# Designed miniproteins, single chains, continued (2), part 4

Each design is a single chain, and the fold is of that chain. pLDDT is the mean over its residues in the fold that is shown.

## One batch from the design tools (miniprotein)

Design m4111
Fold by ESMFold2-Fast:
Formats: sequence, structure tokens, C-alpha cells
Structure m4111 (fold): chain A 89 residues (1-89)
Amino acid sequence: MEELQKKLDAFSAEADKLSPDDAAVAKTSGYGYAAVEALLKYGPEASQVFYDRMLQQRDAASPSAKPRVDQILQQTQEAMAEAEALVAA
């Protein structure tokens, strides 16, 4: 968890150099990737930490960025459902 959080914080800092809309999309994608990885390695509580960060990006996003962020959220929900099926055994 700690290494994954540090990598995302570094990624988030680099993403902040982009336009606000591109930064929101990039950060949401990064958090989504981390949510799936955390679910597979550490379980649902760890995954929820990163998913909540995606929701924060969605809430802060401009109207022009929201549809792109919502698409990434939907893709992440689908990937997390697949990951949950894999770890249920």
C-alpha cells in the first residue's frame, strides 16, 4: 500500500503540470489503476481508498472533463468487478 500511494502521489504531481482537464483525467486513470491493483493485493478496503480519490477528481472536474472522468469511473467499476470475481475463490 505505502509504495503504491507514493507512486500515485508522484504521478499526481506530474499530472498537475497538465491542463486542469487533462490533469483530472490523468489522475482519475491513475487512481483507477491503483484501485484495481489494491483490490487484488490488499482487498476491498484498500481499493476503496483509491476509488474515493477518483470520486474527488470527478467532483472537482470542470463540466468539460466530467464525461471523460465518468467514463474512466465506469471502466474502473467494471475492472474491479472482474478483480473481485478473481479473488472470491
Scores: mean pLDDT 82

Design m4112
Fold by ESMFold2-Fast:
Structure m4112 (fold): chain A 112 residues (1-112)
Amino acid sequence: NDQKLLQEEKDALEIVKNSNRDELIDLANNSNNPILRLLSRLVLSMNPKEQEEFFKLVEERIKIMEEILRLQQQLEESSGQKKQELQRQIQQLQEERAKVGRQIFDMLLKYG
């Protein structure tokens, strides 16, 4: 379920953003959530500026995915010209998601 995975990523990001260094160390070593462990470990390897840039990219990807899911729901209820317009908007958002995803992946390779 893409909506569930998106919510889990949003929740993990908010926890990591609001955690101090000692809390991040605990999350990286002891969390039962693999996303939370990964994000905490990555953030611990970054300086504050790199953390800010990383959080911005993850937040941008989350917003794009939320937009895609919203438009996909509208697409299921649409027909004709509106359906074609929504399909074009979804395609453009998927391309932007791929671009942001590549930037995140580059940071994962550098710090993971």
Scores: mean pLDDT 86

Design m4113
Fold by ESMFold2-Fast:
Parts: sequence; structure tokens; C-alpha cells
Structure m4113 (fold): chain A 64 residues (1-64)
Amino acid sequence: SPLVEKARELLKKADEAESKGNFDEAIKLYQEAIDTAAQAPPDDLEAGVLMVAAAMRLSAIKSK
């Protein structure tokens, strides 16, 4: 799915931004990854997994 591929790319960019200490950029990219994956069909398991992964990472940043 193009949406799954886009969400995965956004998640990867968010992880890279976080590793560089660019937390504002990482938060934006994680939010975009969640929104993109949420546009996939409800039964798309891969999109669901990506949403959970991005949401968990976003929650972790907000706790810092």
C-alpha cells in the first residue's frame, strides 16, 4: 500500500530526527506517520502496527 510505504518512511525520518536531538521535527513526523497510516483500510494490519509504533514513540518523547 502506498499509505503503508509513506507511513514507514515518515517513521524512519522521525527516528532519525529524534536521534539528532531534533525533537520538534520528530514529533511532527511521528504525527504525520500516524495520520498517514490511519488513512489505510481498517483491516490493514501493517498500517495498524505502524500507527501503534509511531504513537508509542511520540508518547516517549512527550515524557522527556
Scores: mean pLDDT 82

Design m4114
Fold by ESMFold2-Fast:
Structure m4114 (fold): chain A 62 residues (1-62)
Amino acid sequence: LSPEMQALADETDGLLAGAVAKGKISAEEAQRLGREAREALENGDLARAREVLKRAKEILDA
């Protein structure tokens, strides 16, 4: 991944970990979303990766 894509993946992982810590999402569901984001980035699908990031933010802020 490019540095920019890696930063997006790291931000998504951090938000999902925070959501799990706050009891807002299960560790299993967080792992699935994290895999979806990584797969999207590896395929160059930035729109899909950003959708996962947005969902992670919404879950954490809920």
Scores: mean pLDDT 81

Design m4115
Fold by ESMFold2-Fast:
Structure m4115 (fold): chain A 80 residues (1-80)
Amino acid sequence: SAVDQLRALLAQVQAWIDAGVRPSVDQLTDLLERANAIPGLPPEVRQALARAVHDTLRTGDWLGGLRRMAAILEAAIAAL
């Protein structure tokens, strides 16, 4: 289901946060591509995730960025 796919993405983001890992550009791009492949995901959620990814890459605030991505995914799961 879409919820299960979002939960898998959230688990990945949470794993990066918990491990203190700075994900690569490719890993963040893959995360965004996986989210965009979820059927019925609202455009505002896709746009929020894309902004969080791009801001993380632009600013280098990877931990703040990952926490924003997690919050967006949690809100999307709660809304479905």
Scores: mean pLDDT 87

Design m4116
Fold by ESMFold2-Fast:
Structure m4116 (fold): chain A 124 residues (1-124)
Amino acid sequence: VSEEEKELFREIVRRLIRFFELEKLTGIEEDVLIDFYLDLIDEGADPRRLVAGLLRSIGDLILETPIEDFPTSTPYGRIVREAVRRMGKEAVAQLLFEAAEQVLKAKSMEEVKEILDELFQRLQ
């Protein structure tokens, strides 16, 4: 994996952590999560498989989290909570699972970024 691809991967994972308020939902700090995934890449993991796995885990987390426990103190937490209120948990989780499958078929990390931009737009 190139340093440029690692930087784009770091940006993608950081965006997912912030958009879904994963620090508040999991209790794991942003930098600890990012370092964990970067270590897996250094051990030979495919960045696309890691992003897809993270998207699937977020979908599962949404299904398991009571709506009142979704963070509301930030604009992102409010967007996710309102998407869940509007569409239901199953529909929001399905968008994440669909994005995970699209990420696995992506030819580059730039395409992964485009898939996530579409996901974020569909949740707004």
Scores: mean pLDDT 82

Design m4117
Fold by ESMFold2-Fast:
Structure m4117 (fold): chain A 55 residues (1-55)
Amino acid sequence: MSPLERRIRELQERIQRLQDEAAASTDGAEAARLSREIERLAEELVRLGRQLAAQ
């Protein structure tokens, strides 16, 4: 398993956990914060995925 593939997997797992937390949240401010974190990680995941595909 490459370090890049492992990093992608870790990001996917973290995004899934944050999505579950956002879905369970009853606080709009918390949900908004989680959404911003998910967006940031999703952008990083796309970038890493493109890097992996280029190899």
Scores: mean pLDDT 83

Design m4118
Fold by ESMFold2-Fast:
Structure m4118 (fold): chain A 79 residues (1-79)
Amino acid sequence: SLKEEVEELLKQVEGAGEAASKLPEKEEVEKALEEFKKKAEEALAKIEKGEGAEEALEEAKEKAGEALEKYRKLKEKAE
C-alpha cells in the first residue's frame, strides 16, 4: 500500500539520520531529513484523504533520495 511505502521510506531515512547523528558535521543531512519528514507527513495526509497520494509519495521519494545522498557524501568525508 502507499502507506506502507511511506513507512518504509521513513524507516530507511531514519536509519541514515541515526547514523549521521554520530558524525561531526551533520547539518546538511539534518536539513534534508526535515524536508523529507515534511513531504512524508504530506503524503500520509493525502493517503488518508484519498487524493493526490501518488504525487505526494513521489515527492517524498525524491526528498528521501536527497537525504540519503547527503548522508553518503557526509559519511565519505568523515573518514
Scores: mean pLDDT 78

Design m4119
Fold by ESMFold2-Fast:
Structure m4119 (fold): chain A 72 residues (1-72)
Amino acid sequence: MEKAVEEAAATVLISEIDFILTYKSDTLTPQQAAELSALRDELRDALKNNASLSKIRELNDKAQTLIDQAVA
């Protein structure tokens, strides 16, 4: 339930990061691009390894923050 919601959010965030890196890379600093790429990979690994609710929430929060900063 709560974990399933966070896993669904993680899947959406992975797709959003992938879109930004593919189509919006020119608006990013090299550091922002690297951080988003690393976080996307961490989210994918967390989902594959059935990570804890707290870990997925931590990664989701970090991803949303970085996305908001990159596309503001």
Scores: mean pLDDT 82

Design m4120
Fold by ESMFold2-Fast:
Structure m4120 (fold): chain A 75 residues (1-75)
Amino acid sequence: SEEARRLTIEGLELLREGDYEGAVKKFEEALKLDPENAEAWALLGEAYKKLGEYEKAEEAYKKALELDPSNPLAR
């Protein structure tokens, strides 16, 4: 859980720096440790959207909404 949080923060930093491929990898690693983290799914969707991978982004957002329907990042 703490490692998953660390990986999510690292992914956010990479997303902020414009390293979208790096961000995807960090969010995927976080989700391997904590697959029910709705925030990490939504952030993975955002990273895919920045890469133009719209179908992958939509699937990640769908996962985020299934886990937390109130998640504003997935709306």
Scores: mean pLDDT 84

Design m4122
Fold by ESMFold2-Fast:
Structure m4122 (fold): chain A 56 residues (1-56)
Amino acid sequence: SLLERGAQWAREAIALGLSPEAQEGSQRVYKLLTDKYEAARAAAEAQERAAALAAA
């Protein structure tokens, strides 16, 4: 997903040893994207379970 890719890019920016200000910014973006990714993942799993029950 785009959220997962964005989180990966944020991790890579941190790993590249950017300035402390840039690293802090990247960590904040990574946390935001991770939270959104986890919420989207939970919603997708709930949707899949509902669809499976409806199809049964």
Scores: mean pLDDT 72

Design m4123
Fold by ESMFold2-Fast:
Structure m4123 (fold): chain A 79 residues (1-79)
Amino acid sequence: MELKIRILEALAENPEGLSAAELARRLGVSRRTVRYHLRELEKAGLVERTKDGRYVLTEEGKKALEEAKKKLEEQKKEK
């Protein structure tokens, strides 16, 4: 599964937000890798950084997650 989708899913499960360290631990990847993808997602408006250093899912991020999940399911149904 695409790492960006996994980040968005983790944030959707944790509406209070997750730090890059918490995401790295949950996803089994380095903090550097998570921060790289979080930066891209923040630039795309899909996540927002809080003053406490946590990241939260935006409304656009919720829509993007649903679209990405649907596209992934569609790929499994195509022969």
Scores: mean pLDDT 78

Design m4124
Fold by ESMFold2-Fast:
Structure m4124 (fold): chain A 65 residues (1-65)
Amino acid sequence: GVRELLREFDVLGDGYLNSGQLAGVVEAAFGKPSAESLAALGAVVRANGGRLTVDEAVELIKKYV
């Protein structure tokens, strides 16, 4: 599922994903997102200090994608 993909893209294994890792998961699971979707995802990540937890990323993907 999406949570498993998020863990796979977590290169550091620390339970956090940056905007690039999150975009990669969205593309792998749902196909290439729009530039607007990528910008919105990146804005949320930036508002959270440049990273999201796996749980936060799952909720964002469910809400936005």
Scores: mean pLDDT 76

Design m4125
Fold by ESMFold2-Fast:
Structure m4125 (fold): chain A 69 residues (1-69)
Amino acid sequence: MAEELVKEAKELFKKAIEAAKKGDLEEASKYLEEGGRLFDEASKVATEEQLKELAKLKNEAIRAMIEAK
């Protein structure tokens, strides 16, 4: 269960980064919101290392969206 939440959140943040790089900020925002929701759920059950990886990807997605403006 925890591994599934971490895996899905990671994929959603990666999708957000890809969408931002394509200039699709609407798609990127959707993926970032869904990934953030799963990240919150994962924070209850995931390891510190997994949470650090998710935080890094989330920050990378946010940065990509800012750079796309």
Scores: mean pLDDT 81

Design m4126
Fold by ESMFold2-Fast:
Formats: C-alpha cells, sequence, structure tokens
Structure m4126 (fold): chain A 60 residues (1-60)
C-alpha cells in the first residue's frame, strides 16, 4: 500500500483536489483531512503518483 499526504492552502482546495482524484483515479482512495488530502493506493506506485499529480493540479 502507498500513502501520500498533500497539504493545500485551504480546505476548499483540498476538497476540489479529492473530487478530481475520485473522478479521474477511482483506483485510489482520496480522503480529506482539513486542508490535507490523503491518497492511498494498494497497487502500483504509479497510480499513487498519478493521483497525487491530479490532486495538485485541481488544488491550484
Amino acid sequence: MYRLVIEFESEEAARRAAEDVRRNHPEARATVEGNKVVIESEGSVEYAIGAALAAIGAGL
């Protein structure tokens, strides 16, 4: 299992990021914790990285 935590400037940015991960990377689990998004993937590290990049893009 791979677990990545990404911190955003606001809870709104974190929610947008988590929504984008859920839409584009359903193989990963995205959980919002305040202004942070926790991304968990059980398969490939590439899935976790892809989800993290999507989250960063959506949080901008």
Scores: mean pLDDT 75

Design m4127
Fold by ESMFold2-Fast:
Structure m4127 (fold): chain A 72 residues (1-72)
Amino acid sequence: RKEEIKARAEEVAKNAGLTFTPEAIDYLAEKTEGLTDAQIDAILARAVVIAQSRGRKTITVEDVEEALKLVL
C-alpha cells in the first residue's frame, strides 16, 4: 500500500500548506507500509509540526526520521 500512504501524506502536507521532498515521501512510505493507519497519521502529524517549527515549507527525510522516533 505504498501508493495509498504517499497519497495520504501528500494530502496531509497540502492541507498544512507544506510539500514533501521526493526523498521524504518515498522514505515515509517505505518505513510505514507495515504500520496501522493510526500510527501513520500520528507520524504525518508530527512530521508537519517539526517542519513548521523549523520555519520550512517542505518536509524532509530528517523530519520523517524524527517523527518516526517520537511516535514509535
Scores: mean pLDDT 82

Design m4128
Fold by ESMFold2-Fast:
Structure m4128 (fold): chain A 69 residues (1-69)
Amino acid sequence: SDLERLREQNRRLRELAEHGIESLNKAAEKAKKEGITEPVPVDVPLIDEDGVISYRTVQRAAQRPEPAP
């Protein structure tokens, strides 16, 4: 049934999105905690056609500190 397959795909896509947000938050928090201004490696979750989640490391620039008012 196509309905069950679509439900499973939607579940996998939601998990992928959640893992992506979590990885970004962890990388940002680590950079903030350690005072890192260098590009930070971030593990980006990827999903294959079998629904297996794997990770690929990408470089992201550290957020510049905002000027205090």
Scores: mean pLDDT 65

Design m4129
Fold by ESMFold2-Fast:
Structure m4129 (fold): chain A 68 residues (1-68)
Amino acid sequence: MEEVLKALREMIEKYGLEDAPVEEVGRRIAEKLGLDPELVVQSLRQLVEAFGLPDTARGALEALEKAL
């Protein structure tokens, strides 16, 4: 989880993906880290739903970093 959050932050900052859906960005980052994209997307979706997070990558990242 921490590796996904770190990669998500780096991807958002470097490529300007702040407004991208967190699930889509998470899937792409999972592929770069050699993780199962489907499992990462499901985990992120569950976290978004459980904590009522924003659907934007930056908003969800900031909320997840504070919640975790």
Scores: mean pLDDT 68

Design m4130
Fold by ESMFold2-Fast:
Structure m4130 (fold): chain A 67 residues (1-67)
Amino acid sequence: MKEEGHKLVLEGIGRLLRAIGDEIDLELRYKRGEISEEEYEKRMKEIEEEKKEAREKIEEGEKLIKE
């Protein structure tokens, strides 16, 4: 149980960090004019969804570790 929880937390953290990196890259590209506003909005929505899923995974793993 705790080992599975630990794996879930690590996977969630990894996904969250990657999503944050993607967000920073996307914002820099948008500010440089390398991406359109429409593409920026589309990708931001995808990144926010990924961050939400990552956070849910971390919470699920933490519950398994605490028990």
Scores: mean pLDDT 83

Design m4131
Fold by ESMFold2-Fast:
Structure m4131 (fold): chain A 66 residues (1-66)
Amino acid sequence: MVPSKEELLAGFEKLLRELSKDPRVSREMMLTLAEHIAEEARKAGYPEEEVEELMREMRELIDRLF
């Protein structure tokens, strides 16, 4: 079953908050992870507009936490 955009965002935020406590984890690593999640969503058949929204919201979370 393909997770919803909201489920992907919730999972990403939880992971991002945990990883932000590790000084070895860079903003660049989190951006790479966000790009990977967006690519997997495209492969799973998400509409391009939802992938764009997902990527925008993931970038916003990274900017808030890193």
Scores: mean pLDDT 79

Design m4132
Fold by ESMFold2-Fast:
Structure m4132 (fold): chain A 67 residues (1-67)
Amino acid sequence: MEEKTAQGGTYVGMAIEYFRKGDYERAMEFAKKAKELGLEKPALEILAKVYEAQGDFEKAKELREKR
């Protein structure tokens, strides 16, 4: 159980790092992996930031309001 949370946190960190590098494709991949490990909220925030960086503000808003 702790291993999944640690891995999820690592994937969130990787997604943020790739986002900062401008590698939005990899940022999305790692964010999705973090979501599958139960870190939905931070993963959705990263996905929303990726869409905002690509100019897709509507998709970013939808991801933040998805409950």
Scores: mean pLDDT 78

Design m4133
Fold by ESMFold2-Fast:
Structure m4133 (fold): chain A 77 residues (1-77)
Amino acid sequence: KAVEAYEAGDYETAIAEFEKILEKDPNNAEAWHALGLTYVKAGKRKEGGEYFKKALELNPNYEGTRAYAIFFGFLEP
């Protein structure tokens, strides 16, 4: 349901649902990436950048997260 909330533009609900996923599986790099995107969409760019960094810490080869982090200026190329 986190993705459904995100698609509906309900970023607060999407954040809460992704956080629940991460409470059960904190090593889920995809969920950290999705949380980062949701925070950026909610206007919380600093928090979004920190979550992208967590996703990359768990999976350094997650190129999609790396590209977004570089694009938004959270990470150097």
Scores: mean pLDDT 74

Design m4134
Fold by ESMFold2-Fast:
Structure m4134 (fold): chain A 67 residues (1-67)
Amino acid sequence: EEKKKELEEKAKQYRDDIANYERGLKAVTAQYAADGDQAGLDSAVANLQRLIDEAKKKAEEYEKEAK
């Protein structure tokens, strides 16, 4: 049961990371739109989306192990 709680906590941490990256995407999109830097926006969005995808995969892995 302690192991299950540890895995659930790890999954929650990755889910929290995803939420933070999603907020970052919104903030970055607004900032680059104001600056008119389309290339910088595209690069930043691609990097944040990769981090979201990686965190989602890790969260799903820990959630599966916690069952």
Scores: mean pLDDT 80

Design m4135
Fold by ESMFold2-Fast:
Structure m4135 (fold): chain A 110 residues (1-110)
Amino acid sequence: SSLVQRGNQLMRQGLDLFNQGRYQQSIQLFQQALQLFHSVDPNNWIPYLNLGIALNGDGRYQQSIQYLQQALSIDPDNWQAWLALGSAYASLGDYDSARQYFQRSRDLRA
């Protein structure tokens, strides 16, 4: 659909901005992509994962955790989501949770 095509364009542009360290603008594009995908493919975990990772880059750790948990609700074996979740908790000083989530990420890649 045209919505899927627009969503994919926004995701690509968001990833380009993320790779440039332009996290705030990347987040805005990923949020727009998420809204488009939610109406046509609500089981697509990719926008939730990318939004969570970009929010981590922007220092918005609590919001990152919310989106990463949404990604994991769709794909609980997503090692990248567990890795990003561990990073968010470590940044918040919760090293016990971070260690558990990093271990889960490693186990899923073994």
Scores: mean pLDDT 91

Design m4136
Fold by ESMFold2-Fast:
Structure m4136 (fold): chain A 59 residues (1-59)
Amino acid sequence: SEDELIEAVREAVKRLVDEKGKGFPTPEEIVAALKEKYGIELTPEQVEELLKRYSERQL
């Protein structure tokens, strides 16, 4: 479901921020983390769309 994909993206972002100690990860970095850790293949454009959906729900 979309909610499950949004949650996976959120977890991947948290992991990348924690590991790098830098600013917000790029969509390409999120794509790589999703494939490696969760077996989910998304495009950078799909990741950006899911991040927008997540942000809208937090407002």
Scores: mean pLDDT 74

Design m4137
Fold by ESMFold2-Fast:
Structure m4137 (fold): chain A 58 residues (1-58)
Amino acid sequence: EPMKKEEQEKLYEEELDKVIAESPDEELKKLAKEWKENKVPIEEVLKKLHERYQQELA
């Protein structure tokens, strides 16, 4: 498991691109694009996704 920070950042960008292309959720696509442009770290992205899921469950 050679999961280095550089590899995590590359996979993270690839996952954001996949979400932008494939996600049925328009709001998530917009957020993913913004996160990519602002180079938001994956830890912050996960936190924002958790907050979003909490709002949808309410």
Scores: mean pLDDT 69

Design m4138
Fold by ESMFold2-Fast:
Structure m4138 (fold): chain A 77 residues (1-77)
Amino acid sequence: SLEEARELGRKAAEEAIKNPDKEVTVELPDGATGEDVSALLQGIAEAARKHGVDLEVRVEGAAPGEPSPVRITVRAV
């Protein structure tokens, strides 16, 4: 769900903030949509704003409908 995707993003950002020397990667399930990706990115942005920190985000994956997981990597800057 979009709520689950947003929560995953928030948790990934929180982990990256706690471990600034580490990259945190989150994988969305097969069939994830652009809306799922947007929700996850929103979760990351909310956590970054809450903690007043900058995060670098990289998105890798297939277009919607492709049989390939979407991966999002977060790290503190």
Scores: mean pLDDT 76

Design m4139
Fold by ESMFold2-Fast:
Structure m4139 (fold): chain A 73 residues (1-73)
Amino acid sequence: MLSLEAEIKLSLARMLLELAKRYPSEETPELLERAIRLAEEAEELAERAGDEETAREAREVREEAERLLRELE
């Protein structure tokens, strides 16, 4: 269950990140903040489940979203 929940949250975080990258708008900061939160939750759940690959991918999504958000500040 934890691994599946992590994968679902990671997938949603990726979708929000891609949406923010493809269609920048006034909503972009909110989308990036949501992507960061979902990626953080996915990383925690994946680590608890022992899913190193999902945890790594979640970290990558979080780091990219954080970088883009800093560029907007």
Scores: mean pLDDT 84

Design m4140
Fold by ESMFold2-Fast:
Structure m4140 (fold): chain A 66 residues (1-66)
Amino acid sequence: MATPEQASRAAAAVKDLVTPQEAARIANLLLKGASKEEIKEYLKSIPGVTDEQAEKAAELAYEAVK
């Protein structure tokens, strides 16, 4: 599971690609131990996010919690 500090860094890393509410959800999912794949699938569910953007955002989020 990610620490609160790691989750906050991950949320900050995706802030430019998602709304504050969506960034908060990503942080919450990471705190609960969500996988990179689960984060990627959540990002792909957001209207207007491409598969490439979702992959990059998921990688940035997971680099912050590694």
Scores: mean pLDDT 76

Design m4141
Fold by ESMFold2-Fast:
Structure m4141 (fold): chain A 90 residues (1-90)
Amino acid sequence: SMTKMSEELKKELIEKLKKELEELEKEIERAREEGDEERLELLERAKEVAEKLLEALETEKVEDVEKKLKEIYREEVVPLAEEAGVEVKE
């Protein structure tokens, strides 16, 4: 069962996602240095998706945030993961 969204869980997810964004920025820098243009493009799109998730977590009300996260996941995360060859579980 999915844990119900609370203000404390929302804050915890924000901190976790900020850490994941920091690691993603390091990977983007590495891809630029290596000249891997395909990987760089995928990583930059992953960063844009992660930034949208972070914005939703920071700006939406607790009651609305779960619906908005599911929308971003379905419309942005799943298509990107499929293009990257990663299996996505609901």
Scores: mean pLDDT 76

Design m4142
Fold by ESMFold2-Fast:
Structure m4142 (fold): chain A 87 residues (1-87)
Amino acid sequence: MEEGEKLVEEGEEYAKKGDLEKAIEKYEEAIRIYAELLAENPEDKEILEKLAEAGYKLAEVYEKQGDYEKAKELREKIDKLKETLFP
């Protein structure tokens, strides 16, 4: 949990500096960690919320790069995951 939170914070700092490529790397790594934790604990709403937060931040970076389709697909995947686990 703490490792994923630190990666999200690092991603936010890179995004603020305009280093979108590094921001993407940090958010993708945080998402991987949270996804692994969620797979082990599928009923943990806190892990799902952290995963969703990192994913939405990554989608914002894709929009800043002009990749609107990638941002939309990511948000839709997160929304579907939330509805599936907590209907």
Scores: mean pLDDT 84

Design m4143
Fold by ESMFold2-Fast:
Structure m4143 (fold): chain A 72 residues (1-72)
Amino acid sequence: MIDEADVQESLELMKQSVKSLLSPEQKALEEEARARLAAGVPPEEVARDLAERLGISLESARKIVRELEREL
């Protein structure tokens, strides 16, 4: 059983901290990826596009996409 108020506050603070460390361009690409996931685009397709645009490995992009799915 989770104390939702404390967990939610800690999660939001961690999320805000991580986002503040990203460049504006990376933030924009993550928001685009989140919007595509919300629209029902397959996670593998979103991961491939994100990997290409950020110049990162597909494995790293898959981890980012999984975190974005957890936020939805």
Scores: mean pLDDT 69

Design m4144
Fold by ESMFold2-Fast:
Structure m4144 (fold): chain A 70 residues (1-70)
Amino acid sequence: GIKEEIIKLLEELKKRGFLSDEELEELVRAIENNDVEKVEKLLARAAVLKPPTPEEIEILRRIGKLLRQL
């Protein structure tokens, strides 16, 4: 489903070093709770701390599109 696709993309961001294990765990919890605002806030915080690469920007865009369907 949509949640599983978002989680898979978040796991890819962790593998790339954009997200820590702790950040991924927080994000997965927010997704499971349908808390879109919290997901957006957590991803924005991560982007301030670690500016995303072009590849990570594309993953973030895909996540944003899927979040609108949650």
Scores: mean pLDDT 88

Design m4145
Fold by ESMFold2-Fast:
Structure m4145 (fold): chain A 78 residues (1-78)
Amino acid sequence: SELEKALKEVRKAKEAIKAGKYDEALKHLERAAKLVEDVDPEAAKLVKKAKFAVELGDPELALEYIEKAEKLLKEKIK
């Protein structure tokens, strides 16, 4: 499903941020946003906020938004 694919991309973004690979994280967040923009607008907003935080050089804030998006997507899949 699109939600499961988005969750996978969000998790890859989280891993990339923790590894300091911010360009990879942005790519995964962009893919996640496209997968959820028409399915879950709330998750899309959280993913976009995470992208913005990475772009501004705030990886801790980005991880907070990613955790919120991951939780929301998990609840929708169950």
Scores: mean pLDDT 86

Design m4146
Fold by ESMFold2-Fast:
Structure m4146 (fold): chain A 77 residues (1-77)
Amino acid sequence: MKKELELEIEIALARMQVSVARLAVKRHGKEALPEAIETLREVIERLERLLAEYPSPEAEELLREAREELERLEEEL
C-alpha cells in the first residue's frame, strides 16, 4: 500500500512537472528554457530511480516523453 501510493504520487508529480516545463517555454519563450531544462533533468533522474525499484509502464512512457521534451528544448538553446 505505502509503496504503491508513493509510486502514484511520484508519477503524478512528474507528469505535472513535464507539463509545467512545456507550458513555461510556450508562455515565456527562451527565458524559460534554462529552468525548464533543469526541471526535466530532475524529472528524468527521479523516474529512472523509480523504475529501478518499480517496473511501471506508466513511468516508462513518462520517462520517454520527458527525454523527448528535454532533447527538443536543448535544441532551442
Scores: mean pLDDT 82

Design m4147
Fold by ESMFold2-Fast:
Structure m4147 (fold): chain A 69 residues (1-69)
Amino acid sequence: MEEEIKKNEERIKKDPNDVEAWINLGKAYMYLKKYEEAIEAFEKALELDPNNKEAKSLLESAKEELEES
């Protein structure tokens, strides 16, 4: 998972508009139960693509997990 985070950070550094890289970064944080970081990543994805249903659903899930913690 640390490797996945690093790879997606490198993708974002080269192309900060890579929506999939932001979604994948958020998913990696979800796996690590770093819900605040996951929320930030999914919010970035939605800033770039406001109608992205996957990012919206994942953001809602991350917020729910954070609220339960």
Scores: mean pLDDT 82

